Designed miniproteins, single chains. Designs and how they scored, part 15

Each design is a single chain, and the fold is of that chain. pLDDT is the mean over its residues in the fold that is shown.

## One batch from the design tools (miniprotein)

Design m492
Fold by ESMFold2-Fast:
Structure m492 (fold): chain A 59 residues (1-59)
Amino acid sequence: MEVADKVNELVAEKARELTAGARTPEEHDAIASRLIGPAKAGLDANDVEVAEKKLAELE
């Protein structure tokens, strides 16, 4: 519940940050695909910190 909401917020914020410089639909799709893994990991572990750690690796 709370973890899912927080993970979704972090993913949405990270997506907007990363896509701010994206110029093509392919760049947007690549970024979106990279966000799926971190989100799923955090939700499966029921742990926001797991999602945050994996999202940081996308830098």
Scores: mean pLDDT 74

Design m493
Fold by ESMFold2-Fast:
Structure m493 (fold): chain A 83 residues (1-83)
Amino acid sequence: SNELKHKIGQAITALNSFAKDKSLPDKVKKEIEKTIKEIKKMNVKDAFEKAKKTFKKLIKYLKSINDDFGVKVAEAILKKLKE
């Protein structure tokens, strides 16, 4: 659906922003870039489910490093994906 494609597009845009974040370790940024490539190759339904799982894991990681701003951004995207 166009709605799911739009939500996936928003999720990919947010993940690209995290992948460019200089405060994040290179290993984490590479894993995000790999996940973006995987999502782009998936069908819409699988891409949507992968995006939700990715943001849940990302939020947990960002909380572990006390990135309060990153947590707020990632939680806002996850909320939109669940709506």
Scores: mean pLDDT 87

Design m494
Fold by ESMFold2-Fast:
Parts: C-alpha cells; structure tokens; sequence
Structure m494 (fold): chain A 87 residues (1-87)
C-alpha cells in the first residue's frame, strides 16, 4: 500500500501525533512524516481528519504525483508499505 493509502486508512478521530506514531510503528520513515508535518502547518494535537482533508484536496487539485510533490515526499511517496490494520 502506498503512503497516501495508509494515511486514508487511519481513523480521522486520532490526533496527528497519534497517527504519526502509528505510521512510524509500521515503517514509514521519519523524513516522510516531517515532510507531511511541515507541508500541513497543523499542530500535533489537531484531529488527523484535518490533515486527511488537506491531502484529499491536494489529490483533487493536483492528482497523485502533484500531491507527492507538494508534500515533499519524492520517492517515499511512491514506496510500497505493508498493509497493517489500525487497532
């Protein structure tokens, strides 16, 4: 599953901090998480749904490749990650 697919699989009711800790636990590099954090401008205590809404809007406006570029992800945005269900 690509990184964007993982992001949209996370419950939006979590804080951004909780979602980022889970992403690190499933093998997403710290560099990818920092890129997303800097691009979003959101506080770590904010609902993850706000970040998902920003990324969803980028996908609508710029497509998949344009979203990866806007988030500064490069090859990390195209990397496949194992599918892990959030528990």
Amino acid sequence: MNLLGLIFSIPGSLTIEEAFEWLKSVGVPEEAIEAIRKASGLELSAPFQLLQNIIGRLVIERGLEGTIEALGLGELGKKEYPFVEYK
Scores: mean pLDDT 79

Design m495
Fold by ESMFold2-Fast:
Structure m495 (fold): chain A 59 residues (1-59)
Amino acid sequence: MSRMEQALKLAEEIARENKDQSEEERIAIVTKKLMEEFGLSEPVARVIAEQAILNVKAE
């Protein structure tokens, strides 16, 4: 699994755990975690976080 695929998978798991939070709060939480765990820049981490939240909503 690519590093980007691993980041998206983790982002989706965090988004599911925080589904009771507002969308903006969930984006912020996921973005911070991706920056910390994968060393991603904020813009890249935010895009992955937004995609993960959309994927979780589609479940």
Scores: mean pLDDT 81

Design m496
Fold by ESMFold2-Fast:
Structure m496 (fold): chain A 74 residues (1-74)
Amino acid sequence: MAQENREAMEIFENKTAENVRKASVKAIERALRIAIRNGEVFPDEALDAAREKAKKSGNKKVLELVKKLEELRK
C-alpha cells in the first residue's frame, strides 16, 4: 500500500498528466479525493489523463471524481 500513497502524494503535489499516466488507478483515485477535500483545481490535462486511465481499467469511481473536479471550477 505504500506505493499507491506515494504516487497519490506525487500527483497531488505535481498535478501533471505525466504523473497521472505513471500512477496506478488507485493512486489517481486517492489524489483526486484529496483535491476535492481541499477544494483544489486539477489541470485539464491531468483530468484527461485520469479519465483515460479510468476508462481503460473500468474504474467508475475515478470517472465520478473527475466529473466532480470539473464542477469545482464553477
Scores: mean pLDDT 77

Design m497
Fold by ESMFold2-Fast:
Structure m497 (fold): chain A 113 residues (1-113)
Amino acid sequence: MTVSFEVEFKDGVTIVTIKRDGVVNYIIATGKGDKETVLKALKEALETPENGYVIKVNATKEAVMEAVIELGTLESFRAMVRSLRRMLERKGMTEEDREEIARLERRIEELEK
């Protein structure tokens, strides 16, 4: 069984694509909710046998990222950081954005052990 999480960042919206053995489901996150809300939705998506199931959640971009880090693979984490960098570069990356990416890249390095 192979499970992957792919994250796409838009202005004000975070989309998580959950792929499991040919089943593809989605989480669409907007607003100010916490990591626990996203974790519940990710677990529901992983247990759902239906293809194309969409779960809408109230959660921040940061809450989604932390939930994907907790339940996903190191490969999913690396892919998510690449997606975040691309979004921030399109928006115009600030010093704070660069530090956020640097912190995430350090976390990836620590998780390789």
Scores: mean pLDDT 82

Design m498
Fold by ESMFold2-Fast:
Structure m498 (fold): chain A 65 residues (1-65)
Amino acid sequence: MVRFDPKDERLQKAMEAVEQAIRTARDRAEARRLFEERIAPLKLSKEEYEKLREIFDVAAANLFP
């Protein structure tokens, strides 16, 4: 199933996980838990995870101060 731009596909799914976690969570702690839970099966590389975590942290900080 991953054969053409597999990192881009996983990052796209990971971005969707960030958006869904932010939209469904009531607070930052829940948002982070949902985010980690949703990205776990994607088996991201350390670099992919760090970039995605940064994006999540910025979004969560703005929505859950």
Scores: mean pLDDT 73

Design m499
Fold by ESMFold2-Fast:
Structure m499 (fold): chain A 86 residues (1-86)
Amino acid sequence: SLVERLAEALQGLIDAARAGDTEALQKYREKVREIGRELGLSDEAIDALIDFATALGKAGVDVRVSAEEENGEPVLRFETADGRPL
């Protein structure tokens, strides 16, 4: 699904930010923008999501992004590798 692809792109962005990989960071930012627009997200919401994911990566925490269902709606979940929600 698009939400699962968004979760994968956000994971890549977090990992790139943690590693300090500028080329990968630019690549995954672009993927998040593309997929976010396909999902009907505003540019403001997409930019906020990119900023949040980048900050998580730079904080050095091992973060996992998943796509889940809540009340029949697809949602993104951010959690530590141990399964604790952020």
Scores: mean pLDDT 81

Design m500
Fold by ESMFold2-Fast:
Formats: structure tokens, sequence, C-alpha cells
Structure m500 (fold): chain A 97 residues (1-97)
């Protein structure tokens, strides 16, 4: 799919999602993160999938969907074999509640 689209499309969607998240537009950020997630999955990019899942987890955390946020952080950590510092930190903070 990267050959039919801008090769940086998934990264661009993540950056757009981050901008929307910073603006408090969590539903719109979710939409862009889900689009990025789909593209990374199509590419077999496990690191990209983990990044999109971690960002999506932050959206659900802000929406009070803590169990869903926890599941997404755990999956991001699993996909990176524990090498996702931000997802691990966010999961530890979530578990302190």
Amino acid sequence: DELAKDPNNAEALLELGKKLYEEGKYEEAEEYYLKALDLFKQQGNREGVARALAELGKVYYKQGKYLLAEALYEEAIRLTKGKHPEARENLEELRKK
C-alpha cells in the first residue's frame, strides 16, 4: 500500500493525531491514530503499530476509558518486546490510580 500512497502517510497521520490531541480534540485524534494504525499493520511495521497503539491509549486515558488504555499500552509494550518507554511509563502511572 506504501507504493500506492505517500510512503510517509502513516507518519503524517500520527503527527496530525498528535496535534489534535494537544488541542483537546480527542475523537478526531482517535480517527487519525486508527488510520495510521491500519497503514502500519498493512506495512507489517510492528514499531509503527506499537506507536499508534500507545498514542491511541493516551486518547482513551483522557476519555476515562482506563481499561482500554491499559490494554493498548500492554499491546504496544508486547510488540516492542518491552522497548517502549513511554507506553511503560503511562501504564505504570495508570496502575497507580
Scores: mean pLDDT 80

Design m501
Fold by ESMFold2-Fast:
Structure m501 (fold): chain A 89 residues (1-89)
Amino acid sequence: MTAGLGVKIEGDKTYIGLVIDGEVVKSEVTESLEEAKEAIKEFIKLAKEEYGVTKINLKIFSDDEEKKKELEEVAKETAEELGIEVNIL
């Protein structure tokens, strides 16, 4: 099963959504980069544990390339630990 993980960084806020089988199953707004990293880990873990997801299509929207790369790295590391394939779009 494939899930979509959408992330949008706007200033100090990060909007995160997990889409499984065409439905938004979880969404969160974080106020810091550290909170965003934790939310991404939690969303990937939830996708595996509750839905049996084996592949995530990750899309991050941001003009802050450093923050984008940090969140992409967290997603890749978390997915590797859980045996999930991650494709960055």
Scores: mean pLDDT 86

Design m502
Fold by ESMFold2-Fast:
Structure m502 (fold): chain A 94 residues (1-94)
Amino acid sequence: MKLLELDKKYEELLKRVNEAIKQAESTPDLKEKAKILRETADQVLAEARKLFTEALNSEDEELRGAYFTLAIHLASVAAELRKKADELEKEYEK
């Protein structure tokens, strides 16, 4: 496995996150905004879990470090998206 493949995967995930945020911004429905952000967070978290597994199984020190760094970053992104979805859900339950 190569760092170049990992970089491309990260760029694809980041592009998907940005597109999901734009889609959420384009809808006036708070429930739909929350759904888009929650589903995106779940997808990003699943990818973070895969990267953690790859890191634990890697004997290449540079590649292992890259997997851990990206996994932590993606997990953080997923947590932030989920938090925003939860806040939107509370707003329409008033």
Scores: mean pLDDT 80

Design m503
Fold by ESMFold2-Fast:
Structure m503 (fold): chain A 61 residues (1-61)
Amino acid sequence: SMEEELQEKIKELEELLKKAKNLSSAQFSQVIDLLGQAQEAFKAGDYEKALELLEQAKKVI
């Protein structure tokens, strides 16, 4: 399901974030902002947008 895919993406992002110890404050803030936007899209039922935002966050890391 889209919900399960979203949970898997979040787990992957958390693991990538733990490995990326040298992120700048700006990059870290951008990832947090994108995660917040993804959560809002998820609440609105826009699962595709939520997944796209999570993918954008992964690219920052």
Scores: mean pLDDT 77

Design m504
Fold by ESMFold2-Fast:
Structure m504 (fold): chain A 74 residues (1-74)
Amino acid sequence: SVAEAVARLREQTARLSEANRLARAAGHGADPSLVNMARAVAAARGIPEEEALEELRRTLEALSEASDELLAAA
């Protein structure tokens, strides 16, 4: 449903927003790249940068899917 797509969009947006906040706090500037967000997340969580990057890519994919559902409903 549209409501479920909106809920998923909000959830994934919150994850991406947190990664962005971590990157900005780490000094990666106002518009951190996906790679810089992955570095900040990896440093904060003590995981490999490649794993953090993979998680962010999955978040973006989930956002795209939810966005496509909302566009189809519009």
Scores: mean pLDDT 81

Design m505
Fold by ESMFold2-Fast:
Structure m505 (fold): chain A 71 residues (1-71)
Amino acid sequence: MVDEYMEILSGYEKDKRIYTEGKIAKRFNMSLQEIQAMDAAELEKMADQMEKEGRMEEAKLLREMAAKKKG
């Protein structure tokens, strides 16, 4: 029962991430692959733009992606 609950939560978080990535792709008229291929600096600029538009979840995801590119 506990394992099933954790499996559902992991699925939900993954689906939420995919959904958020889709919103970013639509906003910038880009594919997910194009966004993932962008440099950290470009991802941070996109995050700033999303934050200015009140899209805080999309902005946070873009900053996480940028941080991973810098790593």
Scores: mean pLDDT 74

Design m506
Fold by ESMFold2-Fast:
Structure m506 (fold): chain A 72 residues (1-72)
Amino acid sequence: SAAAELVAAREELRRAAEEYRDSNPDLYLLARRALELAEQLAATTDPAEQAALIAALEAEVAARRAELAAKR
């Protein structure tokens, strides 16, 4: 199910955040933000809200990627 896939993805993001904690602060911040949105998504039962949160998660990841690309 989509919910089970989100739980698995959230755990993978949590693990990635831990891996980046001291080696790459920018990637750690990105992973943490993605985790926050994924946790909000897992907590909701409204399909419309789930769709909105998925879109927000994708937009946030894209925004963070653009911000990191702009950094030197």
Scores: mean pLDDT 70

Design m507
Fold by ESMFold2-Fast:
Structure m507 (fold): chain A 77 residues (1-77)
Amino acid sequence: MEVAEKYKKLGEELRKQGNYLEAARHYMKAGTVYYAEKKYDKAAEMLRQASEEYRKVGNDSLAKALDGMAEQLEKLA
């Protein structure tokens, strides 16, 4: 809904500015809201975007964990 879409849009804007860490955080917030709404496909998409942004800042272990969570959510969609 509006809240998740707002966080997603902010994450996209932050990514365009090169602020990858804050982009990742906003994608994670969007994913959490989508998950609460049982929109598992969109939640997984947000976790994969956050994973990509965390890789940009060198946090490969968190990125890998988020990809694993997204894979689990995709099976629920």
Scores: mean pLDDT 86

Design m508
Fold by ESMFold2-Fast:
Structure m508 (fold): chain A 93 residues (1-93)
Amino acid sequence: MEEVEKAIEEARKVIDELRTLAKKSKNPEIQQFLQTAIDDLERMIDEAKKLFEEGKYEEALRVAKRAIDFGESTIESAKLMEKKIEELQKKLE
């Protein structure tokens, strides 16, 4: 119960981080990748909320935790992509 609400709040914080990264990114492909992930995460949070409202707390918690894991993985992937692009640009000089 409280764990589901906390997991949903953590997932929302991950979405906020992804939105910040998307706004700061100058690469259109990375922006699109992040926006797609944000849309998917918002759908997962909506699903978790619906399950919570239906009394399916364990399923709601599972979906919320999956959203957090997916979002955190997406943040790390985006950071790695930005770093590799910067390194490639420096090597071409």
Scores: mean pLDDT 83

Design m509
Fold by ESMFold2-Fast:
Structure m509 (fold): chain A 73 residues (1-73)
Amino acid sequence: MEEKIKELEEKIKEAGEEFEKAVRAGDRQKAIDALNELIKYLEELAKLDPSKKEELDKQIAGARLLLDMLTRE
């Protein structure tokens, strides 16, 4: 379980870095893809580690808000 949590934390960091790179490059589709991956990993982590659920739910809400802004222009 702990190893899986660390794996997800690494994937979350990587997805966040991919999002930042896509934004800097002006690649909207890549930014959308990175946000979808980030949300997926955050939701998986929240299920495995309920102690972090409140913090993770806030991060998920922020990522979804950014996704809505990117998809509706």
Scores: mean pLDDT 82

Design m510
Fold by ESMFold2-Fast:
Structure m510 (fold): chain A 98 residues (1-98)
Amino acid sequence: MMTESQILARLTVIGGGLSFEKIRARNRPDKLEEVKKDAVGLLDEAIDLAKELNVPQDLIDQLKAIKTQVKNAKTVDQLVAQLDKAIDVVNKIFKYVK
């Protein structure tokens, strides 16, 4: 198992990755499906790390719902809206642990 500090460091990288995917989606709308796949991978890792941190189930459920909406996104704007929500949930996890 990772230490708490290692998990928080990885969540920081995931938050940065989600922000980068927002920029990539807006600049490369032709890569929407690729950005969705990469974002789903980041969200899967965030869910696993949140479970390991024993965060409240509501935060885990929010990440799972966001993952489903990312998979179903048909436009860049829909994808970016879900990535913004994902970043907000990651920030809530940091506040919970702190």
Scores: mean pLDDT 88

Design m511
Fold by ESMFold2-Fast:
Structure m511 (fold): chain A 82 residues (1-82)
Amino acid sequence: MRVPLSPEQEELVKRLEELRKRILEFLKTNELPLDKLLELIGLILRAIGIIESIRLGELSAEEAERELRELEERFEEIVKES
């Protein structure tokens, strides 16, 4: 069962989808060692999981914001190293 999303949850889903697009474009435009490639794929899968958990009512907006920040910080670290 999926619950109606609040405006804050809708915004978090949009931010997670945009993060997924940014990671995918980075993967398409950069040659990466296998360890970084697998980590970025892992971040995409985690973002998908967070979006679905928000839609299922399994994550609060506060929890989702925290998870999103962690994903954004890790992606920026990988970009900085590349």
Scores: mean pLDDT 81

Design m512
Fold by ESMFold2-Fast:
Structure m512 (fold): chain A 61 residues (1-61)
Amino acid sequence: MSDEEKTKEILEKEGKKAEEELKAIPNPTVDQLVELGKKALEETHKKQKELGLKEYSISSS
């Protein structure tokens, strides 16, 4: 598996975790949605750093 594939795997895994946490919360607030997204991104960067991969970053969407 390439570094790019590992990065995608991390993104998908952390995204799924955030999605499951969201589903566990009845009537999530906008603030909770934002926090889940930030945590998923932070965990992705942390995992990428642990594996020596290039950090995933978005300059502008």
Scores: mean pLDDT 72

Design m513
Fold by ESMFold2-Fast:
Structure m513 (fold): chain A 90 residues (1-90)
Amino acid sequence: AVTRADITAAMNDAMAQDVDTDGMIRVGRRYGVDVSTVQTMQQAVDAAVAIGRRMGMNPLATASLLAKIVKGLNISGSQDDMVDAFMARL
């Protein structure tokens, strides 16, 4: 089972890395998701979950992708908001 602590750790690790935002948008489009239109935390979660499912990513890899989308697009919200919104989709 994936825990809140596991998700938080994956997100923190992703947030510590540089994000290639343009590269992320290109990858999203290859999997049928326009990441460039994401404006809210809920839209970021929806985009990350959709890409993660289509790529066969596990929940921790999907959490990392969500953190990169939030960082790269400067989406408003706390880390707790991001973790809570993502866990609601598990």
Scores: mean pLDDT 88

Design m514
Fold by ESMFold2-Fast:
Formats: C-alpha cells, sequence, structure tokens
Structure m514 (fold): chain A 80 residues (1-80)
C-alpha cells in the first residue's frame, strides 16, 4: 500500500518531467506489484528505474526520484 503510493507519485513525476524510460519501468513495477502480486519483480524493475534516474541531466529530479524509489524498495522488502 505505502510502497504502491510512493511508486505512483514517482511515476507521475517521471511523466511530468518527460522521463519516458523511467516512467515505463515504474509503470511495469506498479503492474507487477498490484496486478501480478510479484514483489521481487517490482523490486527488480525499481532498481532498473533507479539506474536510469541516476543518469538524468536534471540532478534535482534525479535525486528526488532515486530517494523515493529507494524508499519504495525498503517498504516492499518489509512486506516480503
Amino acid sequence: MEASLTISVALIHAIVTGEEEVAELLSKAEQALIVDKDIDKAIELLEKAIELAEKLEDKRVSELLVRNLREAIELLKKEK
């Protein structure tokens, strides 16, 4: 629940900033979590999204996305 909301906020931010590849990975992570109930797959997709976010030219957007996605991963790990 909390992790899903954090991912949704990050997805909206990626869409608004035009970061299409990050948005695609976050959309897939949300689908894995909500539809497939596959926490491990969601974590894998979030880790890939972090790698892309770290390469963004806008460092403020990069730092915000990386922080939010790392928090989402920690929340998912606590849910097992």
Scores: mean pLDDT 80

Design m515
Fold by ESMFold2-Fast:
Structure m515 (fold): chain A 100 residues (1-100)
Amino acid sequence: MVKIEVDVSVAVGGTLEEREAEAQKRALEAMKDPDTYVVPVLASAKTPEDRAELAREAVKEIFEEAQKKGYKKVHLFLVVRDEERITAEAVVEAAKEMNK
């Protein structure tokens, strides 16, 4: 069964660019492992609730794709602003369910 690792960062104040740069460096490091499927979580919708729902579905789709391609691990990464914490929480929760 594929194991999901989540790299979720919440940016406060003016730290968004710094958190995005840090997440990108960790993602590039994870890409060095050929058994790891490295994917950003992207969700675009008009409401925070709809974005959180799309993010949950994205985690499931990524897990299924990784299994289909024969990867052993998934490195999911997401950087959100403090206002989007509900999306970050949804991704972490979905990954925890997939790791059962």
Scores: mean pLDDT 80

Design m516
Fold by ESMFold2-Fast:
Structure m516 (fold): chain A 69 residues (1-69)
Amino acid sequence: PALSDAELREAARRAGVSPSVVRAVVDLLRRNGGVITGEELEALARRHGVSPEQVMAALRAVLELLAAK
């Protein structure tokens, strides 16, 4: 199942990142069959100028919103 634009904005709010970071996390999860490695998470954080903790928070928010469906 896909996240709506409203759910993407909610995940961004929870993680303290832009919606573009959340979209990058969702795209990577979809490409990798639902898994993100620690190296991929750190690379995404570097690319977007956010902390790995913020990317982890975005990933958690995305997974929680997907699990609620």
Scores: mean pLDDT 81

Design m517
Fold by ESMFold2-Fast:
Structure m517 (fold): chain A 68 residues (1-68)
Amino acid sequence: MEEKEKLLEYIREKYGDVSPEAFLRMLEEDPELAEKLLEHMDPSFQKAVEEARKRRKKIEEILKKLKE
């Protein structure tokens, strides 16, 4: 139980908060840490991550079109 609190505090310090956007950054920098976070999150968090991924991809597509 104390480990969960320490994990959340570490994520808050490094990524600003436990959010879907922070999780996407963790997947790029430390996949092992991201996997541990998922073990402590409920299924609704996975849906939020999917929504964040869709938003990021759409922004990237818009930026790519503006450069063409």
Scores: mean pLDDT 72

Design m518
Fold by ESMFold2-Fast:
Structure m518 (fold): chain A 103 residues (1-103)
Amino acid sequence: PVLPPVVIPTADGGSVTFYGSTLSEAEQRALAAALAAVLGDAGSLTLTFTAADGNRATVVLRGPGTAPVTEAQAEAAVAALEAFPGVARVDHAEVKRALAELA
């Protein structure tokens, strides 16, 4: 079945959206809070990850600003995802490609 996207608004007017995620609502909220802290004035960053259950999901981070995401912010977002107990692996190639398009 196609899972509906889960949209979690951030306190600063941004959002974190999960596509195809099998994480619980509580896990998605906890992860969204950790990711929102990384973005600052950055615009958007898309990350693909594999959950601990083997499910592949996409998370779209959308900050309150329009500034390009820095390499340091992208690395911090990947680190936050990899530190989360519900996440087994993050697709680093997509992050690297997105950053290269901003250069």
Scores: mean pLDDT 73

Design m519
Fold by ESMFold2-Fast:
Structure m519 (fold): chain A 92 residues (1-92)
Amino acid sequence: SDEEIVKELELAIGMLDFEKVKELWPKVPKEKRKELLEKLVNLGEAYLEAGMVPLAEKILEATLELIEKYGDEELKELKKKAEKLLEETKKL
């Protein structure tokens, strides 16, 4: 059911339901986590560029929580990118 978990997670991301994203995350296959976190950071950046600052902040905060709780050294650069983008939301 790894495919079912990933599908549910992608649906939750599309619905901006980050409480459900965080609930499902421990069940997400480890090999899929980096690509999904990259997708979340890119989504946050896209919302920020579109001027949807509160949504960008919500996405980036949830993404950083996941990186801090479940991430490792491989995600260090992604974490820095998310932190920089989140700081940019506070300046607007």
Scores: mean pLDDT 84

Design m520
Fold by ESMFold2-Fast:
Structure m520 (fold): chain A 86 residues (1-86)
Amino acid sequence: GELEALNKEIQKLLAEFRKQLAELRGVSTDFAEMERQDPEAAAAYERFLQEALLLLEQVKEGKISPEEALKRLREFAEKLLEELKK
């Protein structure tokens, strides 16, 4: 159904964001290793994961469309990456 399709797209965005964090900070794409190498990058990934879960619940409750959820999640990824640019 729509929720299953959205969950697959969210999983792709989570993987893409983790790769972008790894490239930006010069750390591993493995979460446990990222957490050891750069706790701020790991914290950003955790914030992104929590936002993804919140948006998925909002779609499930009919408060927001899958398209709007994916848009907000992409915008949130960009904000988190900008916060980590130093």
Scores: mean pLDDT 86

Design m521
Fold by ESMFold2-Fast:
Structure m521 (fold): chain A 99 residues (1-99)
Amino acid sequence: VDPKEKKEIIKRLTRLSVTAGLEAAAIEFEGGDPEAAALLRQSSLHLVKASDYLDQGNYDEAIKELQLAEEHARKSGTPFGQRLAEEIQEIRKRVEELK
């Protein structure tokens, strides 16, 4: 496993988790769908867990957390959530190739 590739994935997951959390906060602030905001927050938390598992070298648990993050992002029903889910799916495929 290339340590550089793992670090790049972790940085990407950290950026996505922050962005998802900010989008959830924006939805709540604007009086949007609270269920969509909650699902994006759940996706953000699963991305943090996936990053932690990757850092530990636990690829199986990281993949599981990425699957949950993708599912919650899609269930949000927002255009942001759909784009987030697609990017998570791409990252999950890359993590599976590192295993």
Scores: mean pLDDT 88

Design m522
Fold by ESMFold2-Fast:
Order: sequence, then C-alpha cells, then structure tokens
Structure m522 (fold): chain A 90 residues (1-90)
Amino acid sequence: RIEEQRALARELAAKYDHKGALAALFKGSTQERVDRIVEVFLPYFKRLLELGVSKENILKIAKNIISFFVNMTGDKEFGELALKKLEEAL
C-alpha cells in the first residue's frame, strides 16, 4: 500500500544515500535494467492475474510504476522496453 511504500522509502533514504540508492537501481545497460525490473515485478503481476485482476488493469499498474522510474531517470527507452516485455510475459 502507498503508506507502506512511503515508510520503506523513508527508511532506505535514512540508511543510505538516496541518490546513490537510485543510481544503484539503474546500473548497467538498458537491457540489464529492463530484465531486473521484469524479474522483480512479473511474479507480483502474475499473482494479481491469478486473483482475478484483468491483464488490462495490471498493465495500467505496470505503466504507472514504469512511468515513475522513467520520470526519475529520463530513460524513455528503458520504460518502453520494460512495459513491452511485461506485456509479452503476461
């Protein structure tokens, strides 16, 4: 939930350099970053699909998450490739 995500973000920011933590998340090639994001989120999205959430709604959630990261990094190619790979895997 949003409040749990905010609490986790504050905890990580207090323990680690916020900019360094974000940089570490986006280390490597565009393909490596896409593969990492897909590996993290795909099992979660498959679980939502099993619970009866439509593929359309899951893709809307994925797009919002990916858009957040694209806005933070400016890497539009990463966002497009990550969303495409998630859609193909679902």
Scores: mean pLDDT 69

Design m523
Fold by ESMFold2-Fast:
Structure m523 (fold): chain A 94 residues (1-94)
Amino acid sequence: VLTPEEIVEGVENLKKHIEENSSSEEVIKAADELVERTRELAKTKSVEEIIEEVLKDLEKLKQLIEKHENPEMAAYLNTLIDTLAQELRESKEK
C-alpha cells in the first residue's frame, strides 16, 4: 500500500515527464497545481482521501492534455497518467 509520501512522489514524477515532453504552458501549470494540491492533502488527509482527490485531478489533467497536445503526445502522456491512476486504485483496494 502506498504512503502519502509515495503518492506525492508519483505525481512529482508525472510532472517531470510532462515538463520534459509538453510545450503547453496550460498542461505544465496544471501538473504543477496537481503536485502542490497533493502535498497539501498529504499533510491532513487519509491515504484513501488523497487517492480519491488525486484520481479526480488526473482525469481533469487527461482532458486538458487531449485539448492542448497533438494526438501522439496526448496518447503518450495519458498512458503515464493511466499507469499512475491504476497504481493508486490498486493501492486503495489492498
Scores: mean pLDDT 83

Design m524
Fold by ESMFold2-Fast:
Structure m524 (fold): chain A 82 residues (1-82)
Amino acid sequence: SEELTQFANELVKAIKNEDYKKAGKLVKKLQNFSVEERKKVLKEAVSQLNSQEKKILKRLIEVYVKDPDVREELLKDLEKYS
């Protein structure tokens, strides 16, 4: 969806601008998305991030995603799409 692509682009922009407070809030909001919506956002974000920025995204997921099942899902998908 166009809305999910825009969300992914906002997350990518926050990471690239080193706005980790905003990036952390966006990553936390992924907990409110469906599994399919999370996969679409993550796949789109990963396609636009370099290796160092992907490591930052991994850290943001580890810190801001408190639901252990969602956190494990996102970390596995990050590895798969990387």
Scores: mean pLDDT 90

Design m525
Fold by ESMFold2-Fast:
Structure m525 (fold): chain A 55 residues (1-55)
Amino acid sequence: SELEKEAERYLILSNLFSIAAESTRLYEPENTEVIEALEQKAREYREKAEQLLAE
């Protein structure tokens, strides 16, 4: 369904932001604001995916 496809896209985005956060921690660990922003985006997209699948 379209909702399942949209949820899958949000999960992909969540994973990409998580990878970006991990990379930033490895190469620029002092850049805490960017790391927190990326982790927040990962959480937001995961939450959106879960909300769509609950509908």
Scores: mean pLDDT 87

Design m526
Fold by ESMFold2-Fast:
Structure m526 (fold): chain A 97 residues (1-97)
Amino acid sequence: REKLEEAVSLLEQAVAETDPQKRLELIDKAHRLLVEAAPELTPEDFPLLVKIGDLYARLADDPDFDVQVKATLGLILVTEMLRAVAPEEHAKRVAEL
């Protein structure tokens, strides 16, 4: 959970960062934390994963192509994590779209 909270902080910093290179470094660090946290995920982590997904979605609209690609890959990863930890909650969220 500490890794997911750190990933949120890093992605919030990336959204506020104006330098594409620094933004990429923050996204890469957040991605490593997500991969490390993956085997430890529980249904209680669902709200943090939703927040991480929303931050990646914001970064996927970035004018820098490398940032856009990495953020999109992060969004795909988080979507699979959401499906794995809480499939019913994920289905309810999708149905409300």
Scores: mean pLDDT 77

